# Designs tried in a protein design run: designed miniproteins, single chains, continued (3). Part 60

Each design is a single chain, and the fold is of that chain. pLDDT is the mean over its residues in the fold that is shown.

## One batch from the design tools (miniprotein)

Design m10068
Fold by ESMFold2-Fast:
Structure m10068 (fold): chain A 109 residues (1-109)
Amino acid sequence: PPLPKGEKVVSITVTAREEDLKFLEEQIKELEKLAKELGHEISVERFVARSDEEVEEVLERIREILKEVGFSEEEIEEILEKLRELIAKAREAYPDQPLTVTVITIEAK
């Protein structure tokens, strides 16, 4: 559905399996097409984390994206805490798989 003018939506997805990543990439292509048809701005950023050190680097990059989008520090801290929980669960389920974190930002203009 079209977003009200000035409204922003952020989606963050953690993917471990190649088939899930392929499915997400096809969904992103359809979403980009739909956003263009609705006159919305869309930005997609992808990060790969293979170690706990890389996870921290990814979380800091996501923090900067959320600041740029206009989230408050309190909202950012809540989002990052939930994202840490999701990454921890994914790493427990798939310890030998690199994790891909995909950030999608949609803005109505």
Scores: mean pLDDT 81

Design m10069
Fold by ESMFold2-Fast:
Structure m10069 (fold): chain A 92 residues (1-92)
Amino acid sequence: SSLEKEAKELEKKLEKLLKDKSTSWVEIEKIALELFKTLVKLNKEEEIEKVIKKLLEAGVPKDSLKRIIEAVNSELKNPELKKRLLELIDEL
């Protein structure tokens, strides 16, 4: 589907941004937000969890990830998913 293609393109873009030390955190947050929204629409929670772990391993702060998850929930209105993802971030 077009959403699956969009998710793959966003994942590749995010990976390039994480490897480029000149990239601002604001750009990483923007692409991660778009990726998470796309993955929620595709019902790919496991892939969201993988991206969260990858971002934390790359040095993205937990508070920044929590803000992204809250922003996703503000538009997509999935409070149960929000709760699970926030709990995951706290456990990692």
Scores: mean pLDDT 83

Design m10070
Fold by ESMFold2-Fast:
Structure m10070 (fold): chain A 56 residues (1-56)
Amino acid sequence: MDAEIQRLIAELRRLGETSLADQLERNWQNSETEREKELVLGVAAVAVAVARTVAR
């Protein structure tokens, strides 16, 4: 697994978004192309940004 996606998934779990983190991890594992992996990475980055604002 790419180090960046592992970092984002860990951050989501830290913020209490365990179900979302698990779903993104499964989507990453099911991604067969680099393009699909890039899309999952982008979604994970946006999810972390949103989770940080609502975790206040």
Scores: mean pLDDT 78

Design m10071
Fold by ESMFold2-Fast:
Structure m10071 (fold): chain A 62 residues (1-62)
Amino acid sequence: MTPREIAEELAEKAREAAKQGNYKEAIVLYRTAINWMKLMGAEDPEFIEELERKIEELKKKL
């Protein structure tokens, strides 16, 4: 498993949490995915930017 694959799994869990209305949990999961990628040196600016945009949209719902 690559660091990106793990981050994608975390992002998928975040999407499910958001779909269920658990916006705080979804934000934490997206943030965890970003931090995991950075920690593992898997810098993917485009993917990280997408996750950051999702966090910003979810914050708007809080």
Scores: mean pLDDT 82

Design m10072
Fold by ESMFold2-Fast:
Structure m10072 (fold): chain A 93 residues (1-93)
Amino acid sequence: MKERLDISELDEEEEKLIAEKVEEFLKKKEKELLENVPQELIDEVMKKAGAPLSLVSLIEAYAKQNKVDFQELVDKLLEELLKITKEELEKKR
């Protein structure tokens, strides 16, 4: 069964902590993907999408570079985010 975080059950302080950790996690992953994906692949993905560079576009470029499934990478990122969120909440309790 997929574990889901119910945001409506969090108090204001826990919501703020989660929001801050989510932002830090996304910035860290964006930086890691930029450092590990060649600029040429990023440019190709952006040209095809016709959109500004997004975390999704970086994940797609990384998947192409490493010959891995896009959905598997997204699922792994969501699992890491959920784990970090749970660990931060448990440390406070």
Scores: mean pLDDT 66

Design m10073
Fold by ESMFold2-Fast:
Structure m10073 (fold): chain A 55 residues (1-55)
Amino acid sequence: GEKEELLEELKKILLEMGADEGQAQGMVDLLKENNASIDDIKEAIKQAKEKLKAS
């Protein structure tokens, strides 16, 4: 679904930022466990992209 696609996008960005697979998957799992909204996941993606651009 839409949430799963956004979580996959977040994981890819975290990996591009130099996170290991366990750290990236851990973040995705945490968001799934807390039933994060689509807006919460989009905000996390935005923050990750901003950090990647600052590097």
Scores: mean pLDDT 81

Design m10074
Fold by ESMFold2-Fast:
Structure m10074 (fold): chain A 81 residues (1-81)
Amino acid sequence: SEGFEQGINTPLEELEKLKEEAKQVSDEEKKKQLLEKARKIADEMKELIDKTIPDFMEDLKKELIERVEKLVKEIEEILKE
């Protein structure tokens, strides 16, 4: 459905944007806010994936969850002092 595609593609684009912002940010407070936002987006995406993708598409479900987790991990690594 269109709503599901936007529910995945838009927050993925947001996470990729946050990753680029993470490379530019030096302010500790902004780093914390950026990480919190990334984690919130990732958690909401994982919940949507779990509720929307049926068992017969388990490989797609795993791939999407792994992609989300990888982006969050990369953001966390960039934000380490």
Scores: mean pLDDT 78

Design m10075
Fold by ESMFold2-Fast:
Structure m10075 (fold): chain A 86 residues (1-86)
Amino acid sequence: VEELIERARELLEEAAREVERLAGEIPDAEALVEGLRAALEGSPASMALVARGVAERLAATSPAAEPAVELAREAAELAERAERAL
């Protein structure tokens, strides 16, 4: 469980960095980065919800955001698995 949470946090941080790189192309990039980083301090359930929401918003904005979408989706899946294992 702890290993899943740790990996999810790593992926969320990487997704946040990718969104920062695309700040000129993504509306509300600052808010998305803030949300992803705030999720690192939350429960696995909160982490999964935020990661899913960010991934859906990014997927609707630009093909250039696809790497960040994949990172956020993977983080959500790991956080969901961690919650189910608790």
Scores: mean pLDDT 78

Design m10076
Fold by ESMFold2-Fast:
Structure m10076 (fold): chain A 76 residues (1-76)
Amino acid sequence: MRTVSLAEHRAEVEEGAAHLPEEVRAEVLALTDQIVAALRAGTPAAIAEADRLLAELAELVHRWSLENPEVVRQRR
């Protein structure tokens, strides 16, 4: 996977996370950075870790959306 795709994903997450509390935003961005690093490493273990981190990131955002829809959804 190319860094271009990873950069797009990170930018989308960063934009979406801008409305989250600083603590949650930092965690989301840290997970995203770890995913990028793992995919760059390219070992089977690193790729599996990146996939797991992606799932955790999605679950965190989804759970937060249920608790704080106004903040997470970014009202138009």
Scores: mean pLDDT 68

Design m10077
Fold by ESMFold2-Fast:
Structure m10077 (fold): chain A 80 residues (1-80)
Amino acid sequence: LSELARKAIEEYSERLKKELLEKSKTPLEKDIAQALADIRLSVGYIAVENLREKSKEEVIESLKNSGDKKLAEEVIKAME
Protein backbone atom coordinates (compact mmCIF):
# COMPACT_ATOMS: atom_id res chain seq x y z
CA LEU A 1 0.00 0.00 0.00
CA SER A 2 1.34 3.42 -1.00
CA GLU A 3 -0.23 6.66 0.21
CA LEU A 4 1.40 8.53 -2.68
CA ALA A 5 -0.04 6.05 -5.20
CA ARG A 6 -3.53 6.53 -3.76
CA LYS A 7 -3.20 10.32 -3.90
CA ALA A 8 -1.91 10.23 -7.49
CA ILE A 9 -4.82 8.03 -8.62
CA GLU A 10 -7.33 10.33 -6.88
CA GLU A 11 -5.81 13.40 -8.57
CA TYR A 12 -5.90 11.65 -11.95
CA SER A 13 -9.57 10.77 -11.39
CA GLU A 14 -10.41 14.41 -10.59
CA ARG A 15 -8.66 15.67 -13.74
CA LEU A 16 -10.51 13.06 -15.81
CA LYS A 17 -13.87 14.08 -14.31
CA LYS A 18 -13.22 17.75 -15.08
CA GLU A 19 -12.28 17.09 -18.71
CA LEU A 20 -15.16 14.69 -19.39
CA LEU A 21 -17.77 16.86 -17.64
CA GLU A 22 -16.62 19.93 -19.59
CA LYS A 23 -17.20 18.04 -22.86
CA SER A 24 -20.52 16.54 -21.70
CA LYS A 25 -23.61 18.33 -23.01
CA THR A 26 -26.41 16.01 -21.82
CA PRO A 27 -27.23 14.55 -18.38
CA LEU A 28 -26.54 11.05 -19.74
CA GLU A 29 -23.08 12.06 -20.96
CA LYS A 30 -22.30 13.59 -17.55
CA ASP A 31 -23.39 10.38 -15.81
CA ILE A 32 -21.16 8.34 -18.13
CA ALA A 33 -18.21 10.68 -17.47
CA GLN A 34 -18.69 10.32 -13.71
CA ALA A 35 -18.96 6.53 -13.93
CA LEU A 36 -15.83 6.26 -16.09
CA ALA A 37 -13.81 8.36 -13.65
CA ASP A 38 -15.02 6.27 -10.69
CA ILE A 39 -14.19 3.02 -12.49
CA ARG A 40 -10.65 4.22 -13.26
CA LEU A 41 -10.09 5.26 -9.66
CA SER A 42 -11.29 1.87 -8.39
CA VAL A 43 -9.27 -0.14 -10.92
CA GLY A 44 -6.10 1.83 -10.24
CA TYR A 45 -6.34 1.55 -6.48
CA ILE A 46 -7.26 -2.15 -6.56
CA ALA A 47 -4.34 -2.88 -8.92
CA VAL A 48 -1.85 -1.13 -6.61
CA GLU A 49 -3.28 -2.75 -3.47
CA ASN A 50 -3.75 -6.31 -4.77
CA LEU A 51 -0.50 -6.40 -6.77
CA ARG A 52 1.63 -4.72 -4.09
CA GLU A 53 3.52 -7.99 -3.49
CA LYS A 54 4.27 -8.36 -7.20
CA SER A 55 7.21 -6.76 -8.96
CA LYS A 56 6.82 -3.20 -10.23
CA GLU A 57 6.99 -4.59 -13.78
CA GLU A 58 4.08 -6.97 -13.19
CA VAL A 59 1.93 -4.14 -11.79
CA ILE A 60 2.76 -1.96 -14.81
CA GLU A 61 1.84 -4.70 -17.29
CA SER A 62 -1.42 -5.44 -15.45
CA LEU A 63 -2.47 -1.80 -15.61
CA LYS A 64 -1.54 -1.50 -19.30
CA ASN A 65 -3.67 -4.59 -19.98
CA SER A 66 -6.61 -2.84 -18.30
CA GLY A 67 -6.65 -0.47 -21.30
CA ASP A 68 -5.78 2.72 -19.39
CA LYS A 69 -2.21 3.65 -20.26
CA LYS A 70 -2.43 7.07 -18.58
CA LEU A 71 -3.54 5.47 -15.31
CA ALA A 72 -0.62 3.03 -15.60
CA GLU A 73 1.81 5.96 -16.00
CA GLU A 74 0.37 7.73 -12.94
CA VAL A 75 0.74 4.58 -10.81
CA ILE A 76 4.30 4.05 -12.08
CA LYS A 77 5.26 7.60 -11.06
CA ALA A 78 3.66 7.13 -7.64
CA MET A 79 5.56 3.87 -7.07
CA GLU A 80 8.92 5.47 -7.88
Scores: mean pLDDT 67

Design m10078
Fold by ESMFold2-Fast:
Order: C-alpha cells, then sequence, then structure tokens
Structure m10078 (fold): chain A 73 residues (1-73)
C-alpha cells in the first residue's frame, strides 16, 4: 500500500516539523487531518527541509484565511 506508507511518512514529518516550529498542539493535529497537507506532502516528497517548512506554512495560512472567509459569510 504505497499511499498508506506515504501518508504515514507525511504525518510523521508534519508532526516533527510542527514541533520544531513550536506550533500549538491543536495546529499540529489540524495539519494531521488536513487533506491539503496530504496533497502538499505528496508534492514535496522530493523537496528539501526548507521547502517542506514553506509548504506547511502555506497550509496554515490557507486555513486561517478560510476561517476568516467563513466568518464573513
Amino acid sequence: MRKKQEEEAAEELGKAIGRELGLPEEEIEAMKTKKELQRLMNEVEGMDEKQVETAITVVINGRKHRAEQRAAQ
């Protein structure tokens, strides 16, 4: 099951990077369950550590932006 292994690796990587960035536990858990993070992790499988950090930041910012948009609705 290739996708399962990739998902597990992406989840572990996301949690490790989240802890290094000092993100709140709530945010780390949100990243774990977020489909956008899975998609980005699949895209970044060949990227370096700094590029992966950027991808995670994009996901977090996108989540915050959508929350603001939903509140405005």
Scores: mean pLDDT 58

Design m10079
Fold by ESMFold2-Fast:
Structure m10079 (fold): chain A 74 residues (1-74)
Amino acid sequence: AMKTYNLTLPPARTVQEAASAARQALEKAKEGDVIVNATVAPSAKGLLALQLRGIGVQTGKKVTLNITDLEVPE
């Protein structure tokens, strides 16, 4: 069955730091989890917030971060 997972990470100061934190979080996920989309949004004081959303389609697959779906502030 398809499943949706949402993971919100603490704010980061840079997109690179946010992406690093996202990868660390995904490494803790079990095999068979989801492909994850990451969204980086600006926050107050120049911090960035990273939100991960994934859709579970099948067990037995590792969770991966799709960096191509990462939106960055202008």
Scores: mean pLDDT 47

Design m10080
Fold by ESMFold2-Fast:
Structure m10080 (fold): chain A 91 residues (1-91)
Amino acid sequence: EPSEEEQRRIVEAAEAAMEATLAELRREGPSEAELEARIRALAAELGISSDAALDRAIAAARARAPGEGLERLVALGVGQLTAKRLYEELL
């Protein structure tokens, strides 16, 4: 099993990658609907094709950061799912 330090680094790297992707999407000035569609497409590319799994991740992100907008919450949720998948691949 990866160490707690390695697990933390994997989570941090996945969250940072999702935040960077969100920043790139916002730079283009897309509409909220376009931003959501692109984030969902990126989630599918990462193997997160279940709407239920994405919805659960968004709900968990809202509990952690209730004041954030939808695009931020989706990025945090996708980052959490990506970190979980990376963690599972190493076990």
Scores: mean pLDDT 58

Design m10081
Fold by ESMFold2-Fast:
Structure m10081 (fold): chain A 107 residues (1-107)
Amino acid sequence: APTEAQVRHAKALIEKYREAAEKFRAMPDEEKRERLRELLRKEGLPESEVDEALERLRRMEEEAERLEKELEENESPENVLKLATIVATFAAVEELKPEEYQAELEA
């Protein structure tokens, strides 16, 4: 099971990135697509991956909604860590800074 320190760190990441993640979730699909295209371009990855990346983010949005409901009823350490990863990913796409959030997740 995750340690209390890991859970505390994950909660801090959720709080830190909440606003950026909410901005991402509120974006129209076309704006999300354009941000993903720019991120793929910066990483030297083909634009053909945009649709697959967008579909992965849509699945993560569904998982985030499920995790948020579950955490309101019963706080699971594992679910806190999963939600932190999703929130950080959404924030990275919103700010176009995947490397910054990757480093934060590894800390």
Scores: mean pLDDT 78

Design m10082
Fold by ESMFold2-Fast:
Structure m10082 (fold): chain A 104 residues (1-104)
Amino acid sequence: MEERVLRAEDLLADPAVRARWEALVEELGPAGAIVAVFRELRARHGEILTYLRPVSGDDYELVIESPRPLSREDAGLLLLAIQEGGRLQGVETRIVRVRQVTLP
């Protein structure tokens, strides 16, 4: 099992990630953008499992399990989709990093 750790703030600060997410939200709305991100990534990468794991205090990491590692842009888009999904449900979670786990 191969692991890669990315800082959430670095992914969220990426102009390509922000531009792609904002374009999806403008076209589809927040809920539509979430659905589009998951659909596109699953079509390209196969089965993707995501869950939140506590790391320190009120901070969480997003764990992404997939058959192949996601690109930095794809990991950032998935992070934004998960954060927005939580916000729409009235749950704000502080995600500080993304851990990618490549399954055998």
Scores: mean pLDDT 83

Design m10083
Fold by ESMFold2-Fast:
Structure m10083 (fold): chain A 77 residues (1-77)
Amino acid sequence: SRDLLRHELEATIRILRGLIEAHSDDPEAVARLEGLIAEIEAILADDSLSEEELEARYAAIHEEFGEVMAELAAREA
């Protein structure tokens, strides 16, 4: 469902905002997380996307989220 995918993207933004608060002392981490939020907001602003296109973008965001989390973990090592 397109509506379900949009709600999942909105939930992802809420998680990312929580991560920004958790990493507030790391400006590079904050900038990376803010960049991902901006990408999700751009997807949500495009009401012309088909369900298939929205699903593909959701999958790409999920993959990028994993990459961001791995990058943040590596910086703590």
Scores: mean pLDDT 84

Design m10084
Fold by ESMFold2-Fast:
Structure m10084 (fold): chain A 81 residues (1-81)
Amino acid sequence: MEELRERVERAEREALERVIEVASSSEGTPEKVAEVVRETFAPLSEEAAEAGARLILENPTVEALLEAPRVAGELALRELE
C-alpha cells in the first residue's frame, strides 16, 4: 500500500510540474496540457488519466490545470486500492 501511494504522489508532482511548464510556454494549449496528465497517469489508471484530462478540456482555467493532477491522483489511488 505505501509503495502505491508513493508512486501516485510522484505522478501528481511530476504532472503538476509538467502542467505548469507547458501552460507557461507561448505554445501551451489546453490540449497539450491535457496530454501531459494522460501520459503521466495512464500507466497507473487510464480512467484517472482521462478524468484529469477532461477537467482541463471542459474548463481550461488556471485552477482546473492545477487541480487536474490531484484529481487524477485521487482517482488512480481509488482504482488501485
Scores: mean pLDDT 79

Design m10085
Fold by ESMFold2-Fast:
Structure m10085 (fold): chain A 57 residues (1-57)
Amino acid sequence: SREDIAALSRSLVDALMTMYRYTNPDASEEEIAAVRKQLEAAGREFEQDMIRRALQR
């Protein structure tokens, strides 16, 4: 379901943010917030693309 995909997307963003902090320990909170926003936006675009492809078949 869309809710399940959204939950998985949120979990993936959280995992990627944990990895980002681990590899960039000196990153500011402003930088962390900007990266999270970018990842969340990319996740939403990917979800929309998947739905579009499913409807085209």
Scores: mean pLDDT 81

Design m10086
Fold by ESMFold2-Fast:
Structure m10086 (fold): chain A 71 residues (1-71)
Amino acid sequence: PLSGLARKLLELLRAGKTPEEIAQAFGISRETAEQIIRYVRTGDTSGLSPEAKAILANLGEDAERIRAELA
């Protein structure tokens, strides 16, 4: 089972929400939302901000599970 954070992120991504809408839903910057989306879709860790790194650390293994669900 996914964490509440991971489940909500997966639901928004499945619904085709934009980075702006995801940023609004989580109370984060658009840039951070774009970085998180890039990571969960591709595994690319380049250029991650400290804010994005903190959120991805909280997602942990759930980030890989989200990627699998979106494939």
Scores: mean pLDDT 82

Design m10087
Fold by ESMFold2-Fast:
Structure m10087 (fold): chain A 84 residues (1-84)
Amino acid sequence: DEEVEKIVEEILEKLKLTEEQKKKLEPALKYLIKKLKEKGLSKEEIEEIALRFTKALLDNEKLEDLLNLYPDFKDIIEESYKLI
């Protein structure tokens, strides 16, 4: 999905990650974005959630806050996390 790949690239570039961090996070972000798109979320909503998810992965202490903020997407977020 070209749109999913483009959103992944935009998130990874926005956070100024290293190439190693990008390779590690890309599968998780691709899965998350694809599943959120399947749920009918807008590009803006998907980008916000994906950005918060990536920040939570860089800082493990914030993952539980992300799950509480998006309870309707808890399963998607947890499955995405397993891909890291």
Scores: mean pLDDT 80

Design m10088
Fold by ESMFold2-Fast:
Structure m10088 (fold): chain A 98 residues (1-98)
Amino acid sequence: MEESELKKLVKPNEKFKEILRKAGVTKDVVTLDEALAAVIGYAKENNLLYTDPETGKGYIDASKTPLKEVLGVDRFDLSDVEALREAILKHTEIVEEE
């Protein structure tokens, strides 16, 4: 994703707004970068960040949480940041002020 796209304003849907609010983001419109950071922050605050003992790589356990609806999977690999951005875009609308 282009760096300029991370600065684009996005309007999250109702399900994603709940996650953003729990991560301390109360805005109706956020940057894509802020939305990505909020998902990671939510996972950290709710003890959803784990390490795979075979690979040593971090992942988010979204099972049994609202994150499953946003990520579309029970377990999300943190090494795949691009897939995380794509998942966020499915639950947001890019805001064009013009």
Scores: mean pLDDT 74

Design m10089
Fold by ESMFold2-Fast:
Structure m10089 (fold): chain A 69 residues (1-69)
Amino acid sequence: DEDIETLRAFKQKAEETYQKNLALAAEYKALSKVDPEKNGELAEQYERLAEDARGQARAAEAALQRLEA
């Protein structure tokens, strides 16, 4: 089913995006000890992007469970 395949691909990409942004947030959070204004804002931005991606992955999982039922 193309819809199921599309949702699985979307979920995988969202999970990858979550991990990538989470790692970037951690890096900028560590750097915020040197430049808290610039690096603190970037850390917060990447944390937000990570949470958005996590939400997308969860929504795709719920949709997959509904379609596979």
Scores: mean pLDDT 83

Design m10090
Fold by ESMFold2-Fast:
Structure m10090 (fold): chain A 123 residues (1-123)
Amino acid sequence: MPRLLLVDDSVVALERLHEALAPHFEVHGALNGEEALRLVEELKPDIVLIDISMPGKSGLEVIKEIRKRFPETRIIAIGGSVADPEVAKKAREAGADLLLRKPAPAEEVLAAVEEALAAQRAR
């Protein structure tokens, strides 16, 4: 079962996504970028879904650090600001594999996670 790390500063968002995704993935949650980086190193998830609009350590900085240290990890950047072409460009340049605009239904998140994992080479 693939391992998924959810990163969002909203406990409610993490709980909703955990309930929707737990039947399909081993799901872990982080409330901020520092916890996310610690958990990526500890758990070595197959995929990270990260909100780029978090306070403190920028989601873009977290994406860049994950891509540098763990090039095999798939990254989905999620946020309302992803609708801005400059923010979308920065997320891709930081290392995001896919972008997802908030608000995103759980079904849309599931589809994006499956797409990102399908693009991952097992070799």
Scores: mean pLDDT 82

Design m10091
Fold by ESMFold2-Fast:
Structure m10091 (fold): chain A 111 residues (1-111)
Amino acid sequence: MPPVAISGTRFAVTEEDGVWTFEAELELRSPAGEVARGRLRVVVEKTEDGVYKVRTRIEVEAEAGGRVARGSLEVEDGKERRTASPHPVGALALELLEAFARDFVAAVKAK
């Protein structure tokens, strides 16, 4: 794949009453003109029995050659729903946001 530029990144972390929320936005651009915009929201809460509940939602919209395609990942109550992005940069954006979510969850659980 040609070099991909990160043209926009936004991260926000909040904590309220033991509930941690991470929100991220990512824009990737390829030299070939593909543009992918991704959004992540992950919520981590600790239950009274010490079990962590994790809800992750990722949405990626990618445009290449006048075609728009969406990819997504949703994880809730241990159930995963995934739609792959058919565009290479959209697929990369989804993979990067999934990695950010995983690392954030690990960091919260390590506290």
Scores: mean pLDDT 81

Design m10092
Fold by ESMFold2-Fast:
Structure m10092 (fold): chain A 105 residues (1-105)
Amino acid sequence: SFAEEIKKELLEILEEVRAAYEELLPPEDAAIVLKDLDRLDKYIEEEKDPVHMLLHAEMTLSVHQIHLIVLAKLDESFDKEKAQKLADLLAEHSDRVDELRRKAL
């Protein structure tokens, strides 16, 4: 079904985000955002409405993007280059989720 195709593509996007968090974030910061992704994955598994799945994913990725930009600016111990790379990647994936949402309507 169309909803199953959207779900599959969305979970693939989130897996790419997960891999980037594991590679680019310090362990303590990675633990926080990975836990959020685990909650999001569970929500997507249980949700039937593809638009609701996509909106929740877009919101989560946008919040993470803002958080990482703030960390890069305020925390001198945080690798600013890695944080910026991850923020840019999250913006790209957020845009991909929004495009899927527009197509699902």
Scores: mean pLDDT 80

Design m10093
Fold by ESMFold2-Fast:
Parts: structure tokens; C-alpha cells; sequence
Structure m10093 (fold): chain A 85 residues (1-85)
């Protein structure tokens, strides 16, 4: 893992409120699906990939993901797309 990827994994550990150490992108899939309120795919997965690539900050992505459960699927997906640009 790059230094940036390690930082992202640690950031999501804090976002999820867990002491569990994540070592890979794939380990985030289930916890983030629970946070978002539906399977992590499409724009939600694209947002996670953008964070891993350093295109979107962990704090920005966390804010967007925390809002998703209070929105319709369509509104949440639009929010994810806007966060990526």
C-alpha cells in the first residue's frame, strides 16, 4: 500500500468509528455499504476509488457518505458524482 492508501484506510477506520485496522480497499466494501445504506457500487464505489487515487479528500467523502442514508438513492448518487466533479 502507498502512504496515501494507508492514510485513507486509517481515515475510514475513524469515519466508521471502529478500532478495526483495514489493510485493503476490499475490506471497506461491507462497512461502507452499511454506512451508505445500500450496496457499494456505481457512483458510491467511484467516490471510494477517487479517494484512494487522491482525487477526493477522505473528509469530503466521509461527509457525503454520512448524508447518503438520509437521501433517496438517486439523490445520494448525484451527491457522490458531484463530490468527484
Amino acid sequence: LSEHEKKVLKGFQKVLGTSKTYTSFIELRRPLSSLVGYPLEGPALDLLEAVMNGEVSIEEAAEVMRRAPFLSVEEAEELFRRAIR
Scores: mean pLDDT 74

Design m10094
Fold by ESMFold2-Fast:
Order: C-alpha cells, then sequence, then structure tokens
Structure m10094 (fold): chain A 100 residues (1-100)
C-alpha cells in the first residue's frame, strides 16, 4: 500500500542519515556496511509493494547497492558516493510510483 511504502521510505531516510554519519564523521567501515545491509533489506520489502513495471529497475538498483557494499576494493568514501548515486535512483523510482 502507499501508506506502507511511505513508512518504509521514512525508515530508509533515517538509516541514510546514519550511513552518512558512519562514513563521514565516524569513518566506521563496519558500521557503514551494517547500515547499508539493513537498508537493502528494507528496499527489498519496498520492492514487493511496487507495481510490476517498476520492479526490474528497482531490483537492479538494489543489486548494485549490494555489490558496492561487498566490494572490498572500494574506499569508504568511494562506497558512500556510489551508494548515494544508486540510492537516489531507487528513491526517484519509488517517488514516481507514489505520485500515481
Amino acid sequence: SKEELEKLLDELDKLRQEAIEAARVKKDVEKFREIVKKMIEIMEKALELLSEEYQPEVKKQIEKLREINEDESLSLEEKLEKFLTHYQTFIQLLEEQLKK
């Protein structure tokens, strides 16, 4: 439902702020990884609430976020930048669904 999707988006925004703090203020690689993993779990719940037309692209963004989070070759700053890029695309797709 729209209400359930909005609730998940509120939870994601809180975790996004915590992820940015973990990366930029605390510089805690493990904390960042744990927060992003929790965000991916919430994103997968949001995916189940979307119309079939949005699911493939949203699933692709979730898979990219998982790849970034598990990529040990990336610095914490590079992980944050790549994460924010794909997260923004995910949010745009969900906002389009909510405006219908």
Scores: mean pLDDT 85

Design m10095
Fold by ESMFold2-Fast:
Structure m10095 (fold): chain A 99 residues (1-99)
Amino acid sequence: NEEVIRYLREAREKARKALKALNAGNKEEALKYAREALEYARKAAELATDPRVKALVEAAVAQLEAAIESLEQGNYNVAAFNLLTALVLLDEAIRLLEE
């Protein structure tokens, strides 16, 4: 669980950086951080054994994939929504793993 929490915290931090970069107009930086967030979220999904945590993390992965696609298409408002949704899902997954 500590390893899953570490990857989820990294995914959350990268997703926050992606959203911040997007809000600053740094689209290339936003895409870079969104891809890094997805990588960490996927690692967390592979290690997660609790079905509730796994479902939340897999939902976050889907939202990060959607955010990357939206960024690549220039749909920045949809990308921001997907990043925010991923952050909520990552926060809930972390909360379920915390004591």
Scores: mean pLDDT 91

Design m10096
Fold by ESMFold2-Fast:
Structure m10096 (fold): chain A 100 residues (1-100)
Amino acid sequence: MPRVEVTAADPAEVLKARLEELLAALREAVDNGAPESEFMALERQVLAVLLALEERATRENDAALRAYVAGAKRELSALAREAHRRRGLPVMQEARGVVL
């Protein structure tokens, strides 16, 4: 069970490593069809680390770190889309035309 125990005061490398671990866990949750509650818990943890990284980038005026955070946010959005598509997007063509 991953826990977010990082703050914006932690080194960027530590925050990035934790983010990668959480994104990997989120990807596994998507691939394994984990419950929405588990996905939401992991997503919340990813967002917490992203906020810490963004705060760090702002404090240090680090353009490269800001770009990294933006990329990670796009990755999270892609994973969320994939999760929703796998769980709740039936391609329903309601053509109840039965062919005999």
Scores: mean pLDDT 72

Design m10097
Fold by ESMFold2-Fast:
Structure m10097 (fold): chain A 68 residues (1-68)
Amino acid sequence: MSPREQVEQRLLRLADLLQEWGDKTGDFDGAEQELRETVRRVSELVAEGRYEEALRLLDERIEEIRAR
């Protein structure tokens, strides 16, 4: 799997987790804001070829949401 595909898979996983969290809490706006902010930062890192940093950011965010 390419670094780009790895970033895409983690973004899809994060989106799924945030949607589930929003469904459980009713805070859809908060979930959407967290996703938008992460997508923005990841897009900047990917544009610069900084895939390892993008993957680290996504893994950290996924673990944070899973721990909720």
Scores: mean pLDDT 80

Design m10098
Fold by ESMFold2-Fast:
Structure m10098 (fold): chain A 75 residues (1-75)
Amino acid sequence: MKGTQEEAERLAARLRAAGLAARPLKPEENKIKGVPAVQIGSDDNIIYLGDETQRAGLEILIIGESNSPTPGQPL
């Protein structure tokens, strides 16, 4: 499976929309050649695209934060 730089940019934009500080890494900033990546929060929190499980986990986290639990329900 392949990740693209465009996919990384879209993922970073979604993360920012969900309230996370995220940006796509350029190929030259990336430690793993040919694998697009997104930085979250700080420069030590890098998510490499290419692992579908990892990508799906991020999407679930974003949806979970945006989707509020039933109103009046204690946590």
Scores: mean pLDDT 59

Design m10099
Fold by ESMFold2-Fast:
Structure m10099 (fold): chain A 61 residues (1-61)
Amino acid sequence: AREQARRDRELWRAGKAPPLSEEQKEILREIAEKLREIGDALTEGLENGGLEEALKRLPGK
């Protein structure tokens, strides 16, 4: 972990940013899938009207 970060920093400093690793790409894909799931749940709540009314009452929360 730290060794990889050190190598990435050296390549960055040389003006040659390393490409994303396969593990990093996989993690990003998983995050994207979870965000989509959350987005769908929020959309359903808004369509039901209850969440929309609640959001109007809570300007910052």
Scores: mean pLDDT 65

Design m10100
Fold by ESMFold2-Fast:
Structure m10100 (fold): chain A 60 residues (1-60)
Amino acid sequence: MSLEELEAIALQLEQQFPRVFAGVDKVKRQITFFAFSEEDRQAATQFLEGLGAPFVELSV
């Protein structure tokens, strides 16, 4: 998956889930995200898995 595709997915994730912050780790070529609730975390995880996107959740 290209960096452009990852950036598009991160933007789409934030637009779908307003309580999720998302970005791209350009070195590891993966989506990074933070969710304020377990419900938002599960929804974001399912969204990213459905797209086959590489990702990591950031802890507070």
Scores: mean pLDDT 83

Design m10101
Fold by ESMFold2-Fast:
Structure m10101 (fold): chain A 76 residues (1-76)
Amino acid sequence: DPRIEAIVEEVVRLSSRPNKKGTMTLEEFVNSLPLSPEEREALRRALMERSGGATDETVLGLTEEEVKKIVELARK
């Protein structure tokens, strides 16, 4: 799914920055998006695969504004 891949790329890019902000976990992030249960599971698996060891409890370090932009991407 190109939409799921775009979300994964954006999260990986932002989570790789040296100065992280925010406390949202991977599980909280995935559950905050307007996705179907199947799309949420696909996103969760893709994020864990791309991060090389992230879990549901992994803090992504995203700001509220960054999450809002990703929510808009998920609505397409």
Scores: mean pLDDT 77

